# Ledger of designs, part 19: designed miniproteins, single chains, continued (3)

Each design is a single chain, and the fold is of that chain. pLDDT is the mean over its residues in the fold that is shown.

## One batch from the design tools (miniprotein)

Design m8625
Fold by ESMFold2-Fast:
Structure m8625 (fold): chain A 99 residues (1-99)
Amino acid sequence: SEKIKKAEEILKEIIEEIRKYDPKFAEELEKELEEIKKKYEEGKVTEEQVLKGLEGLIMRGLSLLSLVLKEYEITEELIEKLKEEGFSEELIKLLESLL
């Protein structure tokens, strides 16, 4: 799925930023990403459930970055791309609150 691929790419970028400040939390997010991918490969979860899981991890990562990084730039371009990909209103509202 193109949506899953895009969500995974965004999450990986967030994880790498977090790794600079909290390597343990980055490792925890990476492990949860791997578990979601594994369940999807095994047919245990739907594409919609995978997307919701990835959105949850993105929200958790961005919440940490907002607490530790005054210099992490959440751009209007990133928010627009996430809206176009059909990400949840909860994630979009979180991102808009960090602008």
Scores: mean pLDDT 74

Design m8626
Fold by ESMFold2-Fast:
Structure m8626 (fold): chain A 90 residues (1-90)
Amino acid sequence: SREEKIEEYVKAIEEEAKKEGLEEELEKKKKDLRKVAEKAVFLNLPIELLVKVVLKGLKEGLNLEEILKRIFEANIEEGVKLLEEAVEKV
């Protein structure tokens, strides 16, 4: 379900943030973490890419709007890569 995927995405972010010593930075933005995960699930963004984008945003001190912008940009970039790969096979 969508709710289960959102929780999975949140847990993935929390687990990786803990491994990289970003627990305190994540805690400051915890109220917004679910919104970030919801948007990523809506865009069908891969978990690995979401984790990478969020952790980099935490390291750079980005706010929710800036993190969401990067998620949208990452989704567009992956879509472009898939299109380029398909065209090269023709």
Scores: mean pLDDT 76

Design m8627
Fold by ESMFold2-Fast:
Structure m8627 (fold): chain A 74 residues (1-74)
Amino acid sequence: MAVVIQKNNKSVYLLLSAPEEDVNVTITAGNKVYNFYVPAGQAQGVKIELENDESIVRVELDGPHGRYVLEYKV
């Protein structure tokens, strides 16, 4: 389970990778919530448009070995 995050202006690009385990992913950016299921051995690319510069992009990863929360201020 891995997350790569890259910001470009008001766009955030995320690569969600689940090489060994199934992962449920919740991404919150301002008023928008995105839900993904990433099966083991797959990756999911996501592009998020930000509405303001104070937005926090919150990534919640829920897999069989626990829950992880990443917060990226953009």
Scores: mean pLDDT 74

Design m8628
Fold by ESMFold2-Fast:
Structure m8628 (fold): chain A 65 residues (1-65)
Amino acid sequence: SDLARAVRDLAIAVARSIGYEVKLREKDGRIELSISGGSPEEQAAFAEVLEKLAKNEGVELVVVP
């Protein structure tokens, strides 16, 4: 969907700006996100922000290891 693409593109741009690597897969309006870089605590905080943004746009986002 257009919203899923927008959330994906935003997530990639933000992650790159702060030195994280992200991999995203869109599946049936869901986004699966893998994050590398930073500490586990930093990854969790980043994931929470992305989950909140995705929820506000009506898109499901799940974090995978």
Scores: mean pLDDT 71

Design m8629
Fold by ESMFold2-Fast:
Structure m8629 (fold): chain A 95 residues (1-95)
Amino acid sequence: LSEEERKELRELVKAFVDALGSDDAAEVEAAYNALVDFVAKKMGLSREEAKELVHKIVGEVIQESKDEEFASEEERLEALTERIIERLEKKIEES
């Protein structure tokens, strides 16, 4: 990934996690679709394959963080954002 692509991925994941924290279903869908489109383009996947990959990674990060104590909701969202970015970057670079 280029520096520009890493920045775009970070912004997309942050928008998605922020939307999840807002509980606004329309914002979540919009951010999710933008992230899925990015992953599909960078990995050469179909939209369906990219959706499954993003859903799996996000679900695994949330599940692994379920029993973890955070000082604040902001700290939790930052941790989720960083972990999702790291896993997606790794998958894209392995492709």
Scores: mean pLDDT 81

Design m8630
Fold by ESMFold2-Fast:
Structure m8630 (fold): chain A 70 residues (1-70)
Amino acid sequence: SKDEEAIEAFEEKLGEVVDEYLENPEISLEEFEKRLKEVFEEIAKEYKASEETKEIMEYRIKLAVEVAKK
């Protein structure tokens, strides 16, 4: 389904942003979160994600930010 494709694409892009953040310690947590939100908006628009799928993606961003806080 489009929602499953959206989640898969989102997880792939989230992984790229996480890798970039880990490779570049000068990137602030605020910039990291901003980039994740940009990925969310891009994927949600491209795949026309449902509200439930958007909530899942938002929760995934929250978890990634919490992990990044160490």
Scores: mean pLDDT 83

Design m8631
Fold by ESMFold2-Fast:
Structure m8631 (fold): chain A 77 residues (1-77)
Amino acid sequence: REERIRELAERALRVGEEAAALRREIGAAGTRTAEQEARAAAIRAEQAELNAEMERLGISAEEIERAALELLREEEE
C-alpha cells in the first residue's frame, strides 16, 4: 500500500509541475495555442485517472499530500 501511495504521490507531483509550467507559458504568451490546449486536456485526463485510482485503492488526498512532502524532502538531499 505504501508503495502505491508513493507512486501516486510521484504522479501527482509531476502533473502539478506540468500544470504550473503550462500556466506560466500561457501567462507569458498572453494567448493560448492549440498545442497548449492539447497539453491542458492531457493534464486534466491524467488528474482524472489519478483521482479514480486513489478512490479505487481507498487512498485519501491527505495520504498523497504527506507522501508528496516526503518526496520533496528527499529531492532536497
Scores: mean pLDDT 76

Design m8632
Fold by ESMFold2-Fast:
Structure m8632 (fold): chain A 67 residues (1-67)
Amino acid sequence: MGPSTTATLEVDGEPVGTLEIRDDGTATITVRDPATGEVTTRTVPATPEAVARAVEDALARARAAAE
């Protein structure tokens, strides 16, 4: 397994998921719904554009669930 960089995704200080960037050029976004415990995982190319869009989508989804 190659090295990876992991970041925590938060909404209003509550951890809702993780972002993992891999040396193979892929990024994996994992988000947990705090109300249901459902975990959604998405893998995208590790380009700034693809990662930004996937993270924004995941955070918007988590924020809507937190309301």
Scores: mean pLDDT 74

Design m8633
Fold by ESMFold2-Fast:
Structure m8633 (fold): chain A 80 residues (1-80)
Amino acid sequence: SRLEEVKKRAQELKFRAIEIYDRAVQLNDEETKKEALEVIEQVDAVVEELEKTGDVEAAEEELKKLEERIDELEKRVEEI
């Protein structure tokens, strides 16, 4: 179902944010660690809201914004 696909996408984005956090820890980058944790919390919040409302379209829009932020953070840790 589309709901399961969105949940799967959220899990994948959360995994990417965790990898960014781990990399930021290795680089001693406190700012990126904080931002990665915020993204992880925001992904969890999107999933919780989706489970309450069933609003797949709202969840997809929020996950798209989070994916853009994850892409930025990944580029940041690759350049350090």
Scores: mean pLDDT 86

Design m8634
Fold by ESMFold2-Fast:
Structure m8634 (fold): chain A 84 residues (1-84)
Amino acid sequence: SMEEEQLEEFRRDLAQFLEAIKQGKLSSEEIDAAVRRLIGLLELPDLPPGLRALGVEFLRELLKEERLSEETKEAIRAALARLS
């Protein structure tokens, strides 16, 4: 289905983003901007629940990443509180 295709694409994009962070390919500014765009996407009222659940799990995984600034981590914690 289109929904399953979107979920698989989203999962792939998130995995690539995390790998890029771990490899140091992104600046702190690029990471912050991408995280804020992801948070905005997850807060859309019409977003399919499966995509929201996947994104929330990804945000939790990002909190374990040492390359993230404290400002970006604070934005993630605030978003998780709203999305929970």
Scores: mean pLDDT 86

Design m8635
Fold by ESMFold2-Fast:
Structure m8635 (fold): chain A 80 residues (1-80)
Amino acid sequence: SEIDKLLEKARSLIEEARNETDPEKRLQLAYEAMDLASKVEQLAREKGDKEKLNEAIFLQAEATAIFIHALMEIEGEKRR
């Protein structure tokens, strides 16, 4: 299904982000994962798929945490 493909891609991007040492690349990967998870949330709500909705919310939280940490690292470097 479309939801399953988007979830698989979002999970793959999160895993890639977790293994990325460059904070700028990690930021981009996390942002892409957040966007995909947001799309899954919308589709899951429209279809009433509570399980996929919960998965999307969890992935959004994980991707957002990675994004914030990467952004903080980048901003810290700019101030030095």
Scores: mean pLDDT 86

Design m8636
Fold by ESMFold2-Fast:
Formats: C-alpha cells, sequence, structure tokens
Structure m8636 (fold): chain A 80 residues (1-80)
C-alpha cells in the first residue's frame, strides 16, 4: 500500500522552508522523506510518500518550519 500526504505552507516572510513526514503503521512511527516546492505567491507545498507491504492503519503527518508568523496547513491521510 502506498500513502501520500500533502501539506500546504504559507511561507510569507520565510527564508527557508522545510517539511518532514512521519508515518505510523501498527503503532510504529517511521520518518518519511519529504520534498518542498516554493511557489511565487508566497506559498509552499510539501509532499511525503510512504510505501508499506501491509494493508494496515497508516497515518501520515507532515511538519513544516518557517519564519515567525508563517502558517502551516497539513493533511493527514489514514488508511485502514
Amino acid sequence: VTVTGTQRLRAEGAREVAARGTATVNGKTTHVPATVTLHPDGTATGTATYESPVVADITMELHAAGAEGAVVEATVVTVS
């Protein structure tokens, strides 16, 4: 099973934006690599993908860091 989580960030005033993904499968949390694309409107999109051989409870959370006052929006994907 492949799970993809997408997080939208408001990077207005941020000099650097980073995203990190985590996936939890059967109660175990794993770090997932994430990529970030900065858009010219001052927003950024983070994406993380996790592939699992087991159809199980998979949750994914994306975390982003930005400048003070930057707004982060996250999508959590759960597959049972």
Scores: mean pLDDT 61

Design m8637
Fold by ESMFold2-Fast:
Structure m8637 (fold): chain A 59 residues (1-59)
Amino acid sequence: SGLQSVLQEAQQLVQQGDLDQAITTLRVASKAYQQNGQTQDSQILQQQADQIEQQKQQQ
């Protein structure tokens, strides 16, 4: 699914150390899902972005 592909891309960016790009990718996708009425999927993407942002703050 599209959701799984976005999550996988973000996970790959995290592994590469590109935390900012991972957060941006997830937030952009979250907004797109929200605009398309997919509120639950948007929320999942937002939660993942928030977790990566928290990881960044711990560095």
Scores: mean pLDDT 85

Design m8638
Fold by ESMFold2-Fast:
Structure m8638 (fold): chain A 64 residues (1-64)
Amino acid sequence: SDVIRRNIMADTGLSEEDIDALLEMVRAGASDEELIAAIRERSSRPLSDAEARGVIRALRQMAA
């Protein structure tokens, strides 16, 4: 979990607070479209659709 968190932060510029907010969205049953929008809004750089979907997969792994 900590390794996954650190990798997301390094690759996207998301803060620890951003990741916690996104994890709450995942647990609440947010759609992929809602998660992509939230990830793109919060990231410090532009992310491709593939990069954003990679973050969603990592978040779902952390939430499990």
Scores: mean pLDDT 84

Design m8639
Fold by ESMFold2-Fast:
Order: structure tokens, then C-alpha cells, then sequence
Structure m8639 (fold): chain A 82 residues (1-82)
């Protein structure tokens, strides 16, 4: 039924969020992998915005990380309440 299909989709989405959360936690625990990711993001930002200073690039990286961390915390709380 349509209701059963929606319920399966909801559970699949929830499981997907749990996997993404676990992957991020593993990345955060792996300092070298995190440093590599940040380096790649810095290089990408420099390519896209060559006019930005090193200070502005670092500021944007810090802000982006804070936004991602807050979103992940929100997802964690939501999953705990489900």
C-alpha cells in the first residue's frame, strides 16, 4: 500500500541519516582524514575565490564547520527522539 511504501521510505531515510552521522563521527575521530578534507576544501575555495585572503578562507572554513556540526547535532537529537 501507499502507507507501507511511505513507512519504508521513512525508515530508509532514517537509516541513511544514521550512516551519514556514523561516517562523520569516524571522520572526526580520524584527525589525518579530517586534515586532508580541510586541505582539499581550502584548495577548492582558493580556486573558486582567488581574491580571498588566507584569513578569509580560514574564517569561511570555520563557519562552514560550525554549521555542519550544528546540523549534525540537530540530526542526532531528532534520531534520539524517534
Amino acid sequence: SEAERRERARRALEESFRRDLAEQEALDADEEALERQEREIRERLRELYPDLSEEEIEKRLKLAREIVDKLLESIRRHLEEL
Scores: mean pLDDT 74

Design m8640
Fold by ESMFold2-Fast:
Structure m8640 (fold): chain A 90 residues (1-90)
Amino acid sequence: SQEEARRELRRLANELAELAEKKARGEISDEEVRRRTEEIIERARRIREREPSLGTQAEALIELAHALSEADAAQAEALADAARRLAEQL
């Protein structure tokens, strides 16, 4: 359902924010960030395919996850804030 997909996207956005916060603090390896962002991207793509009405929100999450996989610590802090804002809008 749309409500279930929205809740799943909100959970993924919060997961991305926590991942970005850990990267900003230097508490996680770049390899682990890449692995986890790839998992978030795959799950968000499945939501977009299943619930096209949430496609814009799913695409925003995918873009933030791609950005985090290539981000430095300062960029990661800003991405954490963006991911939290996306979660609040869901």
Scores: mean pLDDT 88

Design m8641
Fold by ESMFold2-Fast:
Structure m8641 (fold): chain A 85 residues (1-85)
Amino acid sequence: AIINIKIKTKDKKAAEELAEYLKRILDDLKEQGIIEDYEIEIEDDTTINIKIKAKSKENAELLAKNIEDFLKEDPDVESYEIEIE
């Protein structure tokens, strides 16, 4: 299962700090074998694009929910989109 996430942040610094934080989390999840791989990039200085390859659809749904709950509480996040394929 693949999770596609797009995050709009307030500014370039917020995007860079959030992307670094998410990389640390995703690296840990990959080391634990919860996810198979991920890609993360910043476009237009304020938009973070993330693609996560999860081992199962159930793991993808749980991870997407946890990320959504986190993003809802972040004041530097203006909007987000999460899709599971």
Scores: mean pLDDT 85

Design m8642
Fold by ESMFold2-Fast:
Structure m8642 (fold): chain A 82 residues (1-82)
Amino acid sequence: LGPDELVLSFPPSATLADLEAALRAAGIDVTIDGDLSATVADSALDPNGLRAYVSGALVVGVEVVVRDGEVVEVRLTVRRVA
């Protein structure tokens, strides 16, 4: 990981509101456009869509952990942009 990169881990029930709160807690000034009640898991299946929702950080990696055909964890690698 680079000095401007961090990894965030979310359960499948986590929402875009939880993502916004986690990024702001990390000191990243973010705005998420769209439905904040949508899950990170659903949004992460379209990385271009997820990137369009977030200003102030670049989503550079997405890992989805699946068990029995269901998402159990989503990991996002985000990079702070100047």
Scores: mean pLDDT 68

Design m8643
Fold by ESMFold2-Fast:
Structure m8643 (fold): chain A 74 residues (1-74)
Amino acid sequence: SALEAQIVALLDELAELVAADPAVSEDNRAATRAQIAALKAQLPTLSDAQKQALLAHLQQLVAAVRARLAELAA
């Protein structure tokens, strides 16, 4: 539950970051939202090892997207 809550928080942050990126097309934004929704629905079926791997991957991805947007805003 705590692990799932952390993953959901990062997925929500990723959705906000993608929505804020002017270089992302509307179609790609819609596709990303659909993928996040599908992943949230599947999350309870994942093993703890898979959830931990996903958490680590999302932490890296969110950090990279955040850095890219900061660079574009400068």
Scores: mean pLDDT 83

Design m8644
Fold by ESMFold2-Fast:
Structure m8644 (fold): chain A 71 residues (1-71)
Amino acid sequence: SEKLRELAQEELVREALEAAKAGDLELVRTLQLAIAARGALAGTSSTPLTEEMLRALEEVERRLAEIEKRL
């Protein structure tokens, strides 16, 4: 469901912001890399796709799937 995906994305962003407030920027950085990877794959960015960006995208997809299961 597109609605479940949207809710999962909002929840993941909320978790990233809460972690960032506590001084943990790891999830925020992972989300930024995943966004960059999507831009590169969609051809909306001139930045070449890196292996680090792909790994970040895979991690975000995994986390979103886990959140969707608990919604």
Scores: mean pLDDT 81

Design m8645
Fold by ESMFold2-Fast:
Structure m8645 (fold): chain A 100 residues (1-100)
Amino acid sequence: AKYRATLGVEVALESDDPEEITAVKRAIEQAALAVPGVVDASVLVFFDREENGKFYYLALVDVDFETKEEAEKAMPLIAERLAALPHVLSVRPGRIVERP
């Protein structure tokens, strides 16, 4: 793929259960992959903080595209779909970067 963008996704869970973390990671990855123009998606989830009995995670979502035009069209749709997922608090789209 010629172009990549990274989205930051803030997630809040009621528990620090590895199975729940894996389910959220999978849901994010599948939602991103379902957007037209997305060639590949990968998700890394990092623990951020525990606050008031909730566990907050930052997911970094890397999405790959063949063209800049496809990336520009897809990014708003990816952000919208990720924001609609259970346990997602916020989505911050990053810049589209050309890959070597």
Scores: mean pLDDT 88

Design m8646
Fold by ESMFold2-Fast:
Structure m8646 (fold): chain A 94 residues (1-94)
Amino acid sequence: MGIKLVEQGKISLASSITSGEVLRGIAYDLEGRKEEAVEEFNEAAEVLMKEAELTNDETALNQGIRFYKRALEIDPNNKKSKEGLKRMESIKFP
């Protein structure tokens, strides 16, 4: 068993961004601010997509897919959500 060295760098930015954006997306959707809700879910999903591709993290991939699908439930015509969902569904893990 080895202990990994803690890097003195930044904590995972993806976790902080996706948490805040998801909460704002939910709040905007509940308030009927659908365009802003879609933008927040798309941003959260894009961060998770990049993390999943770089780290082979299936949990991040599945969460990002969920957020793009949620954005599409709010706005089925949103091009960014459609393109992002297709990109995530094309990601393969070894």
Scores: mean pLDDT 72

Design m8647
Fold by ESMFold2-Fast:
Structure m8647 (fold): chain A 56 residues (1-56)
Amino acid sequence: KEVIIATGTDVQVTTAVLEALGITNYYVADNLEDLVNGKLTTPLGSKKGDIILVGN
């Protein structure tokens, strides 16, 4: 199944908006290299999902 990958995004602003909308199904990568290597983080207690946000 396809996932949404957003690169070059402001992760802090984007995660705040997602949380305000009640969307918890996302992954966060600090940078593109971490995404390629499968190193993902999420806020403490958040569910992982099909949206991937990549920091700058």
Scores: mean pLDDT 65

Design m8648
Fold by ESMFold2-Fast:
Structure m8648 (fold): chain A 100 residues (1-100)
Amino acid sequence: SIKEYLEEAVKLLRDFREKLKKAKEENWEQLVESGIDFLDQLIKKAKELKVPDEVLKELEAIREKTIKELKKAVEAKDKEAAIAAVEETIEQLEKIVQKL
């Protein structure tokens, strides 16, 4: 189900957050690229699962905001800002899961 898929996505993002926290300065930018790819795959999978348009729009808005914040964090060399962006994304996805 879409709810189970999003619950798994939240678990993967929590793992990603922990990897970012442990990453050395030279490695976390590569992890951010992987996180952006994950968000792209999340939207593709949501479309395949035929989620309601309202849910898809919320997921696309979360993706757009998170990618923008992650790119700004990389440009600023601010790993803590990248971690904060992932934390906010987790909270927003959990709110969507609670409505399903």
Scores: mean pLDDT 85

Design m8649
Fold by ESMFold2-Fast:
Structure m8649 (fold): chain A 80 residues (1-80)
Amino acid sequence: MVDLTAELDTEEERQRFAVGKKAAALQEEYRKKAREALAAGDQKTAEEYEQKVEDVKREYSEERARLRAEKERKYEELLR
């Protein structure tokens, strides 16, 4: 039983790393655009990009929760 659950833990970790890497890249891109907009005096566009950074953070958190829930369901299936 322990070995089977360890495989599911490893898969979740791998998936979280991949999603996290993508989220980090998008956050950096949007932060750069927000800084460029502020430098140009466009506060509205800067706020829109800051909101997109927060959206990426929220989506990443939701995806992590989804991956965890999926792992827990597979744990239950293995124990049945």
Scores: mean pLDDT 78

Design m8650
Fold by ESMFold2-Fast:
Structure m8650 (fold): chain A 65 residues (1-65)
Amino acid sequence: MEGGLKGTEIGLKVGLQAGGMAGSAARSASEGDLDRAQKGVQGAKQVLGDKGGQAAQAGMQAGAA
């Protein structure tokens, strides 16, 4: 109730988690651990929806290249 910043706080949390998951997937893929990277993508999609899954997928592909 106090502060009235709930919506912006939730949006920032979701954005930060999506970025973190994409970064983790990219790192795992860069290290050759594609199974871990793929699980990260699936987790991001489940928690953050299609946008989170897409971001993590892009990170994984960038790391694998």
Scores: mean pLDDT 63

Design m8651
Fold by ESMFold2-Fast:
Structure m8651 (fold): chain A 69 residues (1-69)
Amino acid sequence: SKFEDYLNWAKQISKNPLSDEQIEFLRREFERNHNPQLAGVIAISEAIKEGKSLEEAAKIGVEAEEKYE
């Protein structure tokens, strides 16, 4: 599923494993909204937390948004 693809990608970019609570939050938002903008915002936020530049985070956000359209 698209969510499982996103979850695998998020795990790859995160320095720490995602908690069960984080996974449940992401699943609820993904299923409730099917919102590409929300996926992009989450991806950008996580990339910045991982220490990526704003330019790189923006590219990651666009990829996440395109993946959920």
Scores: mean pLDDT 67

Design m8652
Fold by ESMFold2-Fast:
Structure m8652 (fold): chain A 66 residues (1-66)
Amino acid sequence: MAQKAVDAALEVAREFGVPDEEIERLREESKTLPPAMVVKRAVTAAIRAGADPDEVSEALAKRLGQ
């Protein structure tokens, strides 16, 4: 579950326009940070990139529900 949540959050962030450099940084942080913290940071990065918070939440929930 933890790895699935991190992978889903990083893919959602990439879809919503977070630069690959930021995605790579978050992926490296996932080696040392708790998964929940990485997921939160990825969602925040997507919102900062201009994504609608509701759309980000729905995309993440859909991936995690799979």
Scores: mean pLDDT 79

Design m8653
Fold by ESMFold2-Fast:
Structure m8653 (fold): chain A 73 residues (1-73)
Amino acid sequence: SMMEKIREEAEKVVADLTPEEFTAMALRMIGEDINTREERIAFIKEELKKKYPELSDEVVEEAARLILDELES
């Protein structure tokens, strides 16, 4: 399905990120008082668009959700 393909591409993006990059994003969200899930997703999406400008909006959205779920686990 289309959603399955979006998730597979998003999982590849998450796998490409280092533990240090995950930690850096978490620390920046704390430092900027980004406290709601919606604000955190928006922050991660902006960071992903800077690093991977070629990704579709759907893949960026799904990857941001996966990253936030990992950081909040």
Scores: mean pLDDT 83

Design m8654
Fold by ESMFold2-Fast:
Structure m8654 (fold): chain A 67 residues (1-67)
Amino acid sequence: SAGQRLARALAVRELVRLGVPEEEARRLVDDFLSGRISAEEAVARLVELGVPEEVARAIVDGMLTLS
């Protein structure tokens, strides 16, 4: 969907700005938007990649809003 493509593009861009490697960002965002992982699992994986928990939650919430 158009919303899902926008959510993916914006989330990947923000994660790369935060220092997440682009391929890791794309995989995580695709896993979340495809329903392979939950919001809680997406936050946990972002924290493992070095994203602060509060920022990770904001990014996941943003993807839910745009999808």
Scores: mean pLDDT 84

Design m8655
Fold by ESMFold2-Fast:
Structure m8655 (fold): chain A 66 residues (1-66)
Amino acid sequence: MSPEELFRRLLELIDQGASTDELVRAARELAKATKDPVDLTLFAMLVSVSKHPAAEEILDAIAAEA
């Protein structure tokens, strides 16, 4: 799965109200696939702006792979 497809999946999970565990798993897969610091920073900013309850866990998952 491409980084673009993984990012789309993460956005779909956020829209569907997926569990924190599902969001964290999707974020880790995205971070592993892209490994571009600029892409990871942009994804982190989008998650922060969403103000999702799981935002902190998602951001930690992305940061761990950067």
Scores: mean pLDDT 69

Design m8656
Fold by ESMFold2-Fast:
Structure m8656 (fold): chain A 89 residues (1-89)
Amino acid sequence: LEEELEKLKKEGEELIAETEELKKKNPVMSPAELVRGIEGHEKLAEALREKEKLGLADEKDREELKKHEKERIELLEEYEKVVEAERKA
């Protein structure tokens, strides 16, 4: 259980790190790159929700969950813009 949550967290963190590095080099990310960022935040949010379901989540876990949910929404909005731009091209 703890190993499964740690794996989800690590995968999410790696996807987010890749997305942030790409964003520094290119202000307009590809849909595939944005999807990786969205998936990373979803995996971290899932791990935090599972901790809360088990009664193991603390105040920091709940704050981190809100942060990842917000960042996922922002990336999803970016994804919509990029997809619309590609469709018009």
Scores: mean pLDDT 76

Design m8657
Fold by ESMFold2-Fast:
Structure m8657 (fold): chain A 110 residues (1-110)
Amino acid sequence: EKAERALELLEEARRYVEEAKEALEKGDVEEALKYAEEALRKAREAGRLAKEVAATGDEEARERLIERLRELLELVRELYELAKEKSEEVAKVAEETAAVLEGAIETLEE
């Protein structure tokens, strides 16, 4: 249950990061910021649930969550690289999202 919800939230966050990247490429900074903030909200909730799942000892769920968190982190880092030249606000949200994902991965790998 919690693992499935965390995976769904990570997939939603991934879509928002992709939308933010597309909006930045089109020069729509306001839309990009909105999508980046939604990605951060989803990432925070997913990270919280992922840590709870890890605490249950479900090794298969933990491995799947680490994989999806790493994939999302890579995409968020790409958003940061695009944003640092186009929007300081979007870059800051991407940096915060990366920190959230890094913290979740670190906790799950311990």
Scores: mean pLDDT 88

Design m8658
Fold by ESMFold2-Fast:
Parts: sequence; structure tokens; C-alpha cells
Structure m8658 (fold): chain A 80 residues (1-80)
Amino acid sequence: DGAIKTLEAAAKLAEEAGATEIAELLRKARDYLEQGNYEEAIELVEKARELVLADESLPEGVKIALTTGLTDALRLLKEA
């Protein structure tokens, strides 16, 4: 529940910032979570986080917010 809400918020923020690929990965991760596929969800969230960190076009505040949210989502997923 908490992880799904965090991924939804992060996907919306990424989409609003123009980071369409990151937003799509996060929505796909949410879909895997809804199916109970935690391993696949974790892989997609980790990939999205790598893309956020590598994206030089994102404003610093957006990058920090996305990185924080995705780190929190990964913690919640690995504790499940």
C-alpha cells in the first residue's frame, strides 16, 4: 500500500518534469506490485532511480525528491 502510493506520486512528478521513461518504469513497477511480483517491481524501481541520478536535464529539487521517494519505495519493497 505505502509503496504503491509512493510510486504513483513519483511517476506523476517524473511525468510533470518531462521524464516520460522514468514515469513509465514506475507505473510498470506499480503494476507488478499489484500482481505480487516484488522482484520485478524492485528491478524497475532500481532502474528508474539510476535514470533519475543520470538525468542531467532534471531540476535539482525534482531529482532530490524523486531519489528520496524511490529510496523509500525500495526500502518498503525489500521489507515486504
Scores: mean pLDDT 82

Design m8659
Fold by ESMFold2-Fast:
Structure m8659 (fold): chain A 98 residues (1-98)
Amino acid sequence: MDGVQLARQGQLDRAWQLASQALQNGDVDTVEQVADELARRGQLRRAALLYIGAGNVLQDNGDNQRASQFYDRAAQLYDSLGLDDTSQSLRSRSQSLS
């Protein structure tokens, strides 16, 4: 069962666990899909943490362009949470990779 399906069913903790495992395996595509669904379900902080994790995996693999995009997505979620300092820090990291 896909983590997206789990999140859609309201099984947010199971979706988070699956995405965390995917992140450890470097499966960025699964992490992105689950993070998007968690964001849709109002789990903005969990989604932002998954985007940061995906960005870190991509940066470690030398994919700085995609890493930059994930940090920007995390920054947008932190903006929505009113965490402007964290958002600005993530945007600065994104810009340094562009």
Scores: mean pLDDT 83

Design m8660
Fold by ESMFold2-Fast:
Structure m8660 (fold): chain A 84 residues (1-84)
Amino acid sequence: SMEEFEEYVREKMAELEELAKQAYEYIAQGDLKKAAEVLRKAIELLRELLEYLKEKKAPQSLIDGVEEMIRELEEWLKEVEAQL
């Protein structure tokens, strides 16, 4: 249902925000290895969400938004890994 769809997306976005916060905190602590690990988990979560959105034929704006978030996190991960 639409309500179940909205709840699922909200829950996954909340999980993403928490992972991004954890990555930032690990970077602030100088723990780049753990930051990279958390960023990989966030990227995987977004890829799963993207597949779900495509299966549910979600609005293209939501699909595009998630694809952009994946790109941004992949760039951030690359920057963190370059310092390892």
Scores: mean pLDDT 89

